# Designed miniproteins, single chains, continued (3): the designs that were tried, part 23

Each design is a single chain, and the fold is of that chain. pLDDT is the mean over its residues in the fold that is shown.

## One batch from the design tools (miniprotein)

Design m8762
Fold by ESMFold2-Fast:
Structure m8762 (fold): chain A 74 residues (1-74)
Amino acid sequence: DYKEKLKKMFMEGGLSEEDAERWAERIVKGATKSQLKHILSRFTPEELLELALMMHQGMSLSDAIKKLEEKQKK
């Protein structure tokens, strides 16, 4: 289950169980299966937190993913 995997990563990144569950559910509802697989395989718990912060600031999931990927390419 992608929601359980995302929740675990958010908790490893330092979120409370309640916050981790809410963010995992939000991402699962807004993302395609391909985006979920990409997030789980390519991002660290810290990068997943950065993704959530970008979305909280009004960035779309797709734009936040692209911004993090560009940062990783160096």
Scores: mean pLDDT 80

Design m8763
Fold by ESMFold2-Fast:
Structure m8763 (fold): chain A 93 residues (1-93)
Amino acid sequence: DRLEKLIEILRKISSQPTIEEVAEYIEEEFGIDKEDVLKALKDRDSDAHARVMGQAGQKGEEHRVLMAAVLAVQNGIMTLEEAEERLRRYVSG
């Protein structure tokens, strides 16, 4: 159930047609500042990335791990399949 919900959220974010809609979804679901998400994704701004990760971490380790996977997929560092596998390992460990 928990893993299925995390993968569902990751897939919903990854299916958004624009970076702006990704940032809006993240703000709506997690209350993370949309401007910080946009700067982290569009400009690869390390300070904005740190603020996004800090905000996710305040909600708990699960949200931090999910947001790290989301940002990695959006920035092309990780495939959606690799991100799903990372979430499976996190929930199983």
Scores: mean pLDDT 83

Design m8764
Fold by ESMFold2-Fast:
Structure m8764 (fold): chain A 105 residues (1-105)
Amino acid sequence: EKHPLVAMTEASLYVRRVVTADSDVEELVKYFEDALKKGADPVALTALMLTIMDLVAEGRDLNTDPDFWKRFYEYYKKLYGKSVEELLKIFRDAVEEAIARLREK
């Protein structure tokens, strides 16, 4: 039993890499899989990484965005109860979309 904010904070300990226009999809997918192997909560990690990718693609500040928690919680609710396989697919699709958005001028 964990409050979603606590789950987000714990998942943040696994986030060491931010998506960029030069990011490789397979490297980020491997990073995600390695975090899961180290005991990261799959739902919280996916929700957090999707939130970070959206904000980075929008050019927003990750540490000061007033909607960070709201965006995280919306993803957390949407992803709750999904399998690791479903979460991995959602993560891969989100990485590809974020990289595409960052490569736009």
Scores: mean pLDDT 77

Design m8765
Fold by ESMFold2-Fast:
Structure m8765 (fold): chain A 68 residues (1-68)
Amino acid sequence: MLEEAAKKSKDPVVKEDLEAVIELKKEVEENPENAVLYAALNVLAVGALIEAERAGDEIAAKAIEELL
């Protein structure tokens, strides 16, 4: 859902934030014991949610909420 939301997003800030969340999520999945990466993902996801809500991107907002 995150990758599909990033592909469909027309707002460049929302798209960039979603791509960053996707990348960091992959890094967390490869390093599940690293609490710092997990905390960073949560902070980045919250920021991405705020930007998605600002842009009115309901698909992006829902995808991020499902991650949190």
Scores: mean pLDDT 82

Design m8766
Fold by ESMFold2-Fast:
Structure m8766 (fold): chain A 75 residues (1-75)
Amino acid sequence: DEILGYLEKALESVRAGDAESAYDYVMKALQLALEEHAPKEIIDYLLQALRSVLAGDFEGAERYIEEAKKLVEET
């Protein structure tokens, strides 16, 4: 699943403190989620992850990306 691949890379980037790569991967996951008409909860977590990355809240970003990943795995 392409969305899962991007979320995995986003988690790696967040854990490394790489805001630029984290933003890029979350944006790619969000674009695919919107294109594939993913559930609103997945989209909401991805938007919260983006806001957290932009705010420098990497702990929050990691949590939101993990929640989005869990929902994608359940779908």
Scores: mean pLDDT 86

Design m8767
Fold by ESMFold2-Fast:
Structure m8767 (fold): chain A 64 residues (1-64)
Amino acid sequence: SSMEEQARRIVEGMRAMHAAGVPERAVRQLAFREAREVGIELDEEAFLALDLDGAMEAIRRAAA
């Protein structure tokens, strides 16, 4: 899959975890690890300081 397709799956997973009641901090940490594994480059400190919407948008932008 393209990086954009991987980013979509990660964002979908983030939404599903949030809907299931997983704390936003844990959702961001898991999403960061998944992004790293598929080659989406993110600054860890900056990414983990974002709110959930900001984190989802950062993943989409980094994969574009």
Scores: mean pLDDT 86

Design m8768
Fold by ESMFold2-Fast:
Structure m8768 (fold): chain A 105 residues (1-105)
Amino acid sequence: MTQWTEEKREEGIKLLKEEMERLFEELAKSEKDEEKRKKGEEYLEKAKKAIEEMKFEKAAEYLKEAMLAYGAPEELAEAYGLGVLGAMYALEERFDKAYLLREAA
């Protein structure tokens, strides 16, 4: 793997984390229960760490728990977690293909 591929992967993960932070910031603004807000923030931090460690399935699980902490329906929380998991796999596939093309040049 080249440094360029690693940098592109890291940038994609950074953008994904920024979009998640934006969503959960909006959820936190609508939540009046301090304990639920704290719980959601804790799970979001765990999810971000799992993403950095490339533990995608664990990250999706923590995001589901964060959504549930903010009172989201279980189906919506699960769908969001799976959506993020899909985005992470798509980023990995895209960067791996970029690496192969760069090595062929």
Scores: mean pLDDT 73

Design m8769
Fold by ESMFold2-Fast:
Structure m8769 (fold): chain A 87 residues (1-87)
Amino acid sequence: SEEKLKEAIEAVERAIQAIKDGNYDEALSAIREAKKLIEESDLEPGFKRLALSYLDEAIRAIKDGKTELAIQAFNAAIEVLKLALEK
């Protein structure tokens, strides 16, 4: 639903803020919530796969200590979700 997509965007935005604050455990928790919301949404399968792919890229970047790359991947996921909301 549109509501789940908005909640997913908010969860990714929380993950970005957590990364900026150096709170990596909170960032990973927020990503897990965002993934669940995306998977439970009625989002077109291509957009769902792309958004989840960017979140997985962000997780790898966090584990590698690449904070700027993680933020870029989160912003890419948000853009995919926002495009889906304009349907």
Scores: mean pLDDT 85

Design m8770
Fold by ESMFold2-Fast:
Structure m8770 (fold): chain A 60 residues (1-60)
Amino acid sequence: SSQFEQARRQAEEFTRQAIKLGLKKEDVLSMLRSEAERKGLTPAQQQAILELAEEIIEKA
């Protein structure tokens, strides 16, 4: 869905900025989970956002 695609793009940008600022993985994932829940994303969509963030953090 367009809402999920927008949320995914925002999560990617947020994660890249957060690691540049030195935020901990746990804090980044917690913030992304809260935002995904606030946006009403499904559990599967929430998990996809978290997996994307973990991949970005691991490759940084």
Scores: mean pLDDT 86

Design m8771
Fold by ESMFold2-Fast:
Structure m8771 (fold): chain A 100 residues (1-100)
Amino acid sequence: SMAAREAAIERGIAILLERLDEVAEEEQLPEELVERAREALRNKDWAAFIETYIEMVEYVFEQLKAKGQLTAEDEAQVAAYLARLRALPPEVVREVLEKA
């Protein structure tokens, strides 16, 4: 049972790393930011992963805002989403990976 959970976490990490690479290319994320996220995932540092993910979300939305593609309502929704992410316990990442 424990070995099965560990195997599920490793598979979840592999899937997230592939998705991270795809999103990084599509959104042209800074390489330093992407590398910090990869390192956090590989080290199973869920707190660092959440922190870096929040920075990625902020980066993408700042780019959209600079292009005039966000309304005031969009900005409010993004702020609410970021607040929810900051309130997440780090252990939730592990629980999601175990079930993914």
Scores: mean pLDDT 83

Design m8772
Fold by ESMFold2-Fast:
Structure m8772 (fold): chain A 100 residues (1-100)
Amino acid sequence: DKEIEELKEKYKEFRKELGLDPNASIDEIAEELAKRGVSDEEIEEAAKKIEELLGSVALAELLKLLTLELQGKTLSEEEKLELSEEIRKKILEQLEKEKK
C-alpha cells in the first residue's frame, strides 16, 4: 500500500530527527526523549506523531507513559513493569513481521 510506505518513510524521518536509527523501537524513542529532558508538550507532540504515523493510539500512549516514567514521573513499579512488558511485546511483533 502506497500510504503505508509513505507513513513508514515519515516514521523513519521522525526517528532520524531524534538522532536515532531509522529502525529504532518505541522503547528507544521514549528513552531518547527522557534522556533529553523534553517538556510535557514535546512528549504530547511525539505521541501524536506516533499515532498519525503508526495508526495506533496504544503505541502513542505507551510512548507518552514510558517517557514520563523514565523522567521520574508518577508510575508505580507494577505499572512500569506492565508498560515495559507491553512495549517488549510490540517490539517482538514488529521484529517478527520484518524478518519472517
Scores: mean pLDDT 70

Design m8773
Fold by ESMFold2-Fast:
Structure m8773 (fold): chain A 68 residues (1-68)
Amino acid sequence: MPSRVELIEEGFRLAEEYQALKSTLSPEQAAAMAALVQEFFDAARAGASPEELRALLDRFRAALAEAK
């Protein structure tokens, strides 16, 4: 399993990818992705397990793939 640090680093990478795509997204897609980013980093700050962080990253990756 990826370490908690690796999952947080992946979260930052996906957040950068979201920022690059933000101007091409609908307002609803942008708001949904902003909410996923916020949920992930809120969970990370709350000390969520690697399993929980991975589940949130999987949702974020799916949303980004759908928006492309």
Scores: mean pLDDT 79

Design m8774
Fold by ESMFold2-Fast:
Structure m8774 (fold): chain A 107 residues (1-107)
Amino acid sequence: MNDKKIEEVAEEAKKLAKELGLPEEVLKAIEVLKKVALENKEPSPEEVEIMEKGLKAIQEATPDIKFSEEEVKEIREEAAKLSEGMGPLGRSAVLALLTIKKILEKA
């Protein structure tokens, strides 16, 4: 039911990353998270390395981005709705994707 919305979140995050001039590692990490969310399968060691590199690049590019407790709650509630009925891996990947999108929107 939410696969299209998850794909839209990932594509919006990728667009924002490109607009901010972030490195390709960020785009690759978003793509891996989208795959984990939609397939609900454990990422390979190579995919884990891609995610770690992308997340580090985001953190280095957005050191001043902070969320209020209310913003964190809203992100978690939205992610829970998007990942309803998914296993733990899928839910974690959706939360990560939405969090990345919200960080990049605030940047």
Scores: mean pLDDT 83

Design m8775
Fold by ESMFold2-Fast:
Structure m8775 (fold): chain A 71 residues (1-71)
Amino acid sequence: EKGFELAKEGAKAGNPAVASTGGSLYGQEKDGNAPMAGAARSAGALMGVSQGDYETGGELAKAFAERGAKL
């Protein structure tokens, strides 16, 4: 999954733009609701920059995309 890996890479590099782009892409790849894709993008950026927990940022993007798909 390209979006998840891109989000992790961006977060690891301290690049919120790349992290948020990856999160948004991952939301789209999971065919989630548009608002949930946006939430995944924001979560990835925030987790990468504020906590340095790249796995949490990626998992949050995944969870939001899955929830959007169920709506």
Scores: mean pLDDT 54

Design m8776
Fold by ESMFold2-Fast:
Structure m8776 (fold): chain A 70 residues (1-70)
Amino acid sequence: MIPSDEEARARLDAAPPEERTALSEELGKLWKKHAPQESRQAAEYTAEKLLEIGDQLDEGLAQGKLPPAS
């Protein structure tokens, strides 16, 4: 089953920080692979956003800091 946007966000929120990047990549791949053609653009956009969140968390952990808001 393809997780909804709400479910994907809930899984990311529940996941430990070190697993969030891998989870974001997995969710993005699932959406791209299984999403209906009519929602492909939305699935690609959501997958990109999830990967970006994962990258932000991974970068913050690697540097011992979270990126500033501005």
Scores: mean pLDDT 58

Design m8777
Fold by ESMFold2-Fast:
Structure m8777 (fold): chain A 67 residues (1-67)
Amino acid sequence: LAERAATLVAMRGLRNGGKVTAEQAQQAVLDVGGSEESAQALKEEIERIGNGVVTAEQGQKLAKEVV
């Protein structure tokens, strides 16, 4: 699950000029069948660290750690 979420976060970030929004990361977790709790946790971590936007690379790493 964490790997699938991380891959989708990275792919969406690359499409968005190398950046991932907290909302895009949250939706990616839900789209791969992750829990609402895991999706919310990743969103909050991105908001806390990157003011709602991180690099695709950082988003991928955070998804693996949080999901």
Scores: mean pLDDT 80

Design m8778
Fold by ESMFold2-Fast:
Structure m8778 (fold): chain A 100 residues (1-100)
Amino acid sequence: KVPSLEEFKERVEAQKEAVLWLAGKSEGAGAQMAREMGRAIEEDIELWKKGGVPKEELIERIEYAREQLEELREETADLPAVVAVLDEMIRRLEEIKKEI
């Protein structure tokens, strides 16, 4: 049940596409999907911690997630509700990384 980096990357790409697709229909739906994405990322980080993933590799995986959220933020820059969610998720990932 501990996701590999490859499985994580595939899911993150699918969730990014879902945020963009939903945001095109409704900004609120895009923001809600972004929250789901952020929650799933944090759940995976907890699973990696419990699964004994080395600290250095954990940091690299968190950095990958942050970079993907920053890219999504640039693509959704005209959607303030989506941007607000992504900014909060990026902030939370930076805090999590500091505690590792």
Scores: mean pLDDT 87

Design m8779
Fold by ESMFold2-Fast:
Structure m8779 (fold): chain A 61 residues (1-61)
Amino acid sequence: MLSREEAEAAIAKAAEGGPAGAAATAGMLVQDGDVSPEEAREMARRAGGEAAERAVRALGY
């Protein structure tokens, strides 16, 4: 399992490819149990802005 800092770093790296990448990585971490849906939305927003947060919500998280 990833630490919180490793999860944030993974989402930030994925966000370099755009908000959809950040959301996909955040959703994967929720499925793996590494982060909660709320944490995934916050981390995605921090890395990729409101577009990334909306994309996480569109995935059902």
Scores: mean pLDDT 84

Design m8780
Fold by ESMFold2-Fast:
Structure m8780 (fold): chain A 59 residues (1-59)
Amino acid sequence: MSYEEIKEALIAAGFSKEDAEILILQAEELGNIEAVLKAAKEYADEKQQKTIDEILEKL
């Protein structure tokens, strides 16, 4: 998955555009999208958690 596809999936799951952009920027800076998504899952709702799990399965 590209970072653009991940961002669009997060927005569709209920993340704000700004929050999704921040998560992608953090992933680019750390070079580790998996760690950023796992951290975000800890404060996400059930729909957002399911979307994050689906993204992680495709990585």
Scores: mean pLDDT 82

Design m8781
Fold by ESMFold2-Fast:
Structure m8781 (fold): chain A 88 residues (1-88)
Amino acid sequence: SLVQKAIELVKEAALRIMEGPRYLEAIGIALRAIGLEEDIRLGKISEQQAAQQVLKLAGQVIRLAKEDGIEEAIKLAQQAQKLAQQSL
């Protein structure tokens, strides 16, 4: 689904931030993204609710990536936002 692809992009963006000084915050985002995948798999969350959570996580990634100038993480997170928005 588009939401699952958006979650994957958030995880990829978090991995880029993990290469820098905000690695602990990036680990936190990655764990939340993994938890969101699990909630979808177990039917605990709707696709619409999952898309809203992806938008929040992608926003967090963009903020952290901007602080350290990690352009690739910003691009990945913006793509995740686009896919999540299409799922609403």
Scores: mean pLDDT 87

Design m8782
Fold by ESMFold2-Fast:
Structure m8782 (fold): chain A 94 residues (1-94)
Amino acid sequence: MPSLVEQLIAVIESTPGSEPLKLVENLIAVLEKEDPAFAAHARRLVEALRAAGASPLEVAEALVKLIMHHLAEQGVPDEEIQRLGRAARALLEA
């Protein structure tokens, strides 16, 4: 099986930049399989941001930042986290 980081990057690279909420949905789906406790936390934050009137892009950016922070806390190498961050930036800024 590919690593969690490789699965998350694959989701980012296969999601259209015009569909930030679809990116959010797909990232959480991967997390629900690999890290259900963190997925539940991420879903609660997404719901809170949407309730507060955050845009789809703001929600997607916040989720990516949360994921990067979580991976760093788990000891994932910085170079892998930076690869995920670059893929997400390329998608969301295009």
Scores: mean pLDDT 84

Design m8783
Fold by ESMFold2-Fast:
Structure m8783 (fold): chain A 89 residues (1-89)
Amino acid sequence: MEEAQKLAIEALDEALAILSEALGPFDLDRASVIVHLAVTLTVMRNNSFSKEELIEMLQETIEVIEKNVHDEAGQRAIEILRKAIEEIK
């Protein structure tokens, strides 16, 4: 359980870094995604979750990225989160 949560936290932290590095001026859609990832990461760092809950949270984050970010940084972030889901399963 703790190992699965560490994998989820690491994946979110890496995705957050990738999206933040690609943030341009007036990129409000990307900024909203960054806020979502930062909140999710904070919630995970301060609470304990089951594997099922972790997978659900990561899948929800992927959906938020897919809806709002359509560039290579977004695609890379999605791939990192998908890989984390496969490792947790």
Scores: mean pLDDT 85

Design m8784
Fold by ESMFold2-Fast:
Structure m8784 (fold): chain A 56 residues (1-56)
Amino acid sequence: SGEQQRREQELKEQLRKQLEEQYMTRDNLPADEARRRAEEKLPGVLQSLAKIRERG
């Protein structure tokens, strides 16, 4: 459904932004590197969240 697609996109965008901010503030990475790492790690984070939900 359209709602599920919107929620998935919103979740991805929010997590990506959070990861970018953390890489910039905690790891002192430049914005470009922080964004690249966030995009690379995002699929794994989403998979981990899905597995947690499946386990209850």
Scores: mean pLDDT 77

Design m8785
Fold by ESMFold2-Fast:
Structure m8785 (fold): chain A 79 residues (1-79)
Amino acid sequence: MTAEELRQEIDDTLAEVKKSAEELAKGNKQAAIDSVAGIMRLVALIVEAELQGDTEVAEHARQALDEAIKYVKEAEKKA
């Protein structure tokens, strides 16, 4: 992927994880699987950015991963 495509995939994946975390907080236990899948995708996007040498995009992906984990942890406590 290009750096621009990677950044868009990171942003889209983070948005999907946040949406799944909100569903998990509402008691939708199936959303836990979707939340974990999104987190795993963010990890894959960090690796892809690093392999391409896109350090700024890799850092953006790490920040998105940290935010995603925080959202899912808070949602799990509320579920």
Scores: mean pLDDT 83

Design m8786
Fold by ESMFold2-Fast:
Structure m8786 (fold): chain A 73 residues (1-73)
Amino acid sequence: SELKKEIQKMSREERVKLISERLGVPEELAARIVDAIENDDHVELAQLVQELVDQGISPEQQQILKEFISALS
């Protein structure tokens, strides 16, 4: 997708801002998500994804998260 290609070209700071704004989460949490993906920390990533789902993120936000994970994995 176009979003996936855009994410791959972004700096870490831009990736953190994008996920923060699009998922409606604090930048500190967005940074943890980005770092978990980039460091292949599958355990932390799974826990963070589950927390977001439990908080009731929309299907559109879930799709953005999925594209983000796919772009950086």
Scores: mean pLDDT 81

Design m8787
Fold by ESMFold2-Fast:
Structure m8787 (fold): chain A 83 residues (1-83)
Amino acid sequence: SVDDAVETVRKLLKKAGVEDKVSEEDLRKAVERFLEKFPESILDDPLFQALLILFLHGGSKDFPGKLTAEDLYSILIGAYANY
């Protein structure tokens, strides 16, 4: 479900140390947009999760402010492009 996918990505945000930079609304918007094109099972794949954490680390260092839904979506797509 979308709720399960949101929880999975939230846990990955926490592992990357950027949970506080993304609002609940923006997290849900980014995940819903990602799931329009890709199956939910990708978010459970260990390789995708590792890539997403790496891209989240990069984004956090370059932009110490808030991550918008568009920023998070771009990070998800970047992780997928390297998957």
Scores: mean pLDDT 82

Design m8788
Fold by ESMFold2-Fast:
Structure m8788 (fold): chain A 59 residues (1-59)
Amino acid sequence: MLKNLSRKELMTKISKDPEGVAKELGISKEKLLKNPVEVLDEAEKRGLMKKEEKPPLPK
């Protein structure tokens, strides 16, 4: 799972295995490659990557 990856580490994985990362995030490879920064933001919002701000909202 990707939920413990930092933003930088996730970008590195996208560079090495974009298809695998896209599958883990539930998006298309094309969308990931076109807008990786947007995808990182979405993944952080979904809690799939390491988020430095720990909001109390998600349990």
Scores: mean pLDDT 66

Design m8789
Fold by ESMFold2-Fast:
Structure m8789 (fold): chain A 72 residues (1-72)
Amino acid sequence: MPVQLSDQDIDWVREGLLAHGVKPEIADLTAEELREISKNRLPVSLVTQVVNAALESPDEESLREKIEEIKK
């Protein structure tokens, strides 16, 4: 099922990641991926996978690698 996220929803996810101690660059990359998922009508499961990847990634490069694997 395609996901539809508002800018407000994406901002709330970004703020939530920052509150969990995620680095700003990781939170920003996550927000951009969520916008792409919403714009391209990709499955809602990708949203969950990207957010979990952001929480588990110590740096931006690790997150980029995980996102590439998820999107495959």
Scores: mean pLDDT 76

Design m8790
Fold by ESMFold2-Fast:
Structure m8790 (fold): chain A 106 residues (1-106)
Amino acid sequence: SAEDYIKKGKEFYEKGKQAEKEGRLPLALDYYVKAMIYYAKAILLDPDNEEIIKMFKEVYENVKKLAEKLGNQTLLLISYQIDYYINKGDYKKAAEIIVKLEESGK
């Protein structure tokens, strides 16, 4: 359910914030990406839910921040595509792109 995805997203987001506080930035980025994927799965179930979109946007900003800080070119290139769809208000398409990160075995 969307609620189960939101719960898992929150759990990974909290783990990411803890890892970031400890200076474990690559681990924090991995957790933020997992949280982002779960929120994207929730968006695919309810794409007009503003509360899910808000949680997604918060985690996504942390993914971009750490991807830039760590020089993760793969995530930065994907973020360019995600930003394109977010700027169009197409959160469903942004979520579809993000869920494929899980399918790529990363």
Scores: mean pLDDT 88

Design m8791
Fold by ESMFold2-Fast:
Order: sequence, then structure tokens, then C-alpha cells
Structure m8791 (fold): chain A 71 residues (1-71)
Amino acid sequence: SEEERLREGLEQLEEEIRRIEEELARLEASPEPTALSLVSGEPVSKEAMRAVLEARLEGAKFLKELYEEKL
């Protein structure tokens, strides 16, 4: 059903949001000024990695809002 599909999607989005928040917490806890890029695998600044993770978090939260609106 559509409701079952939306609930499954919400569960997956909630898991993704949790994982991104955990990655952000680890990034902020790290004493290193750089992190490895998720796209290129090259060292990038913590600021750049934070921006990427924040963008991913915004995207996941946006999709979650759309799914919740349909329930």
C-alpha cells in the first residue's frame, strides 16, 4: 500500500538522518583539521566536509517532510 511504502521510506530516512548526525558529531569531535571527501576520497577541510554533510542532512529532512505530509 502507499501508506506502507511511505512508512518504510520514513524509517529509511530516519536512519539516514541519524547516520549523518553521527558523522557530523564525529567530525566535530575529531582534532584533525581535515577529513576525507566522500566524493573524491581526497583530504578536505572540516568546513568543506561539514557543508557536504549539512547538505545531505537538509535533503534527507526535506524528503522526510514530504513523506510525513502524505501520511
Scores: mean pLDDT 79

Design m8792
Fold by ESMFold2-Fast:
Structure m8792 (fold): chain A 63 residues (1-63)
Amino acid sequence: EPRVGDPHPIHPNWRIVRIEEYKGVKLAELEDVVSGERRWLNLETGELFDSLEEAKAYVDKKL
């Protein structure tokens, strides 16, 4: 199970800084250690989103 501080399994420059659970789906906030840019990862599907709202909307439409 991914945890805060873990690197992204595919992109090692991205770190998990926060995990939110939405409707039984875990969403992880990722931070790029080089740019400081943040993205949201759906831990079930592996999809990346620019915001938490987009990640939640994907869960609502797909699941």
Scores: mean pLDDT 74

Design m8793
Fold by ESMFold2-Fast:
Structure m8793 (fold): chain A 116 residues (1-116)
Amino acid sequence: TITATESGGGTVAEGGSLTLTSTYTSSVPVGAVLWQRQAPGGPLGGLAVAGADGSTGLGPAAAGRFSVTYDPAARTSTLTMRDLRLADSGTYYSVVVGVEDGAVGTGAGTPLTVVP
């Protein structure tokens, strides 16, 4: 079983910066942590991935402004967001992916509201 908890959301002024953190527990080896955003009234969109091998990837919405890290020993992934825009508002989720038998853990999400 994998259980994740996201934290660090809140209300931030446009142009500001914020760091979101996912901390997890797992009974199985973890291969990757993915970050997703649910926009208000919209679908879930992929933002970033960080692998246990040190690989990282950023989606188009995150490229140039966001960075992702993953520390397998600490069981922690961090999404650092810069130059925040109104369109970055939403609920941010981490998806922790085990290497075995499709094991997945997702937390309750952490909300972000960007204001003018």
Scores: mean pLDDT 84

Design m8794
Fold by ESMFold2-Fast:
Structure m8794 (fold): chain A 67 residues (1-67)
Amino acid sequence: DYEKRAEIFEEAAKRAEAGDMQGALDLVSKALDPETAAQLNQVLSTWTPEEVARALRTAANHLREKA
C-alpha cells in the first residue's frame, strides 16, 4: 500500500526535522522489509537530519503520486 508507506515516510521526515534521527529511522524501518531497512539505515545514518527529512518527504510525495 503506497499511501500507507507515504504516510509513514512523511511522519519520519517530521521526526528528522525535529532532530529525532533515531525515531525517524525506526519508523522507516517498520515500513520496509528487513533487508531494505538495513541498507537504508546504513546510508541515512551518515546524512544530516535536514538531508534525511528532505529525502523522506520527496519519497513520500513520489509514493502518493503512484497510489
Scores: mean pLDDT 77

Design m8795
Fold by ESMFold2-Fast:
Structure m8795 (fold): chain A 99 residues (1-99)
Amino acid sequence: SKEYEEGLKYFRLGLEKLRFPQHVIDEIIERLKKRNDPKYMAEMAEDIIKALTGETKLSSGYLGLFRDTAPQSLVDQAVEYFRKAKEHFEKAAELKEKE
């Protein structure tokens, strides 16, 4: 669906702001496409948002390190892209439930 494609687009943009290497981004996106589970993708985007905003109980891992060491403007931009990805994936999941 168009919502699924937009979700993948914003998820990719979020990963780019997190400074993931292009080959890692491509691998993540291809795995998400093969899984084809928008509900899971929305949950993944939410978990990333919580890690980047400090709402998680864990301060360790790449996302926690990025949150603590990266410029706040990049963290904020990544969060915004993952919020948009989540919204589109949630809409795609709703459309799939109606089929």
Scores: mean pLDDT 80

Design m8796
Fold by ESMFold2-Fast:
Structure m8796 (fold): chain A 74 residues (1-74)
Amino acid sequence: MDEERLEKLIAELGERFAKVQGEAAAKVMEGWLRDKADLMLARGVPADQVIERLRREAEERIEEIKKTLEKFAK
């Protein structure tokens, strides 16, 4: 149940990374998110808190990537 929720979130976030960085970079980000999730779960963080934190951190990173790309678009 919680594992399926995490996999769905990681796939969703990966698609969003693909739109800003491309497919190869998105796969790297998906791996990073999975490693973060595994580490937090190993530390006893509840799965719903892990999901919320991953979503928040991914949004932050996507925003920073977009800002960086906007600087190079001019």
Scores: mean pLDDT 78

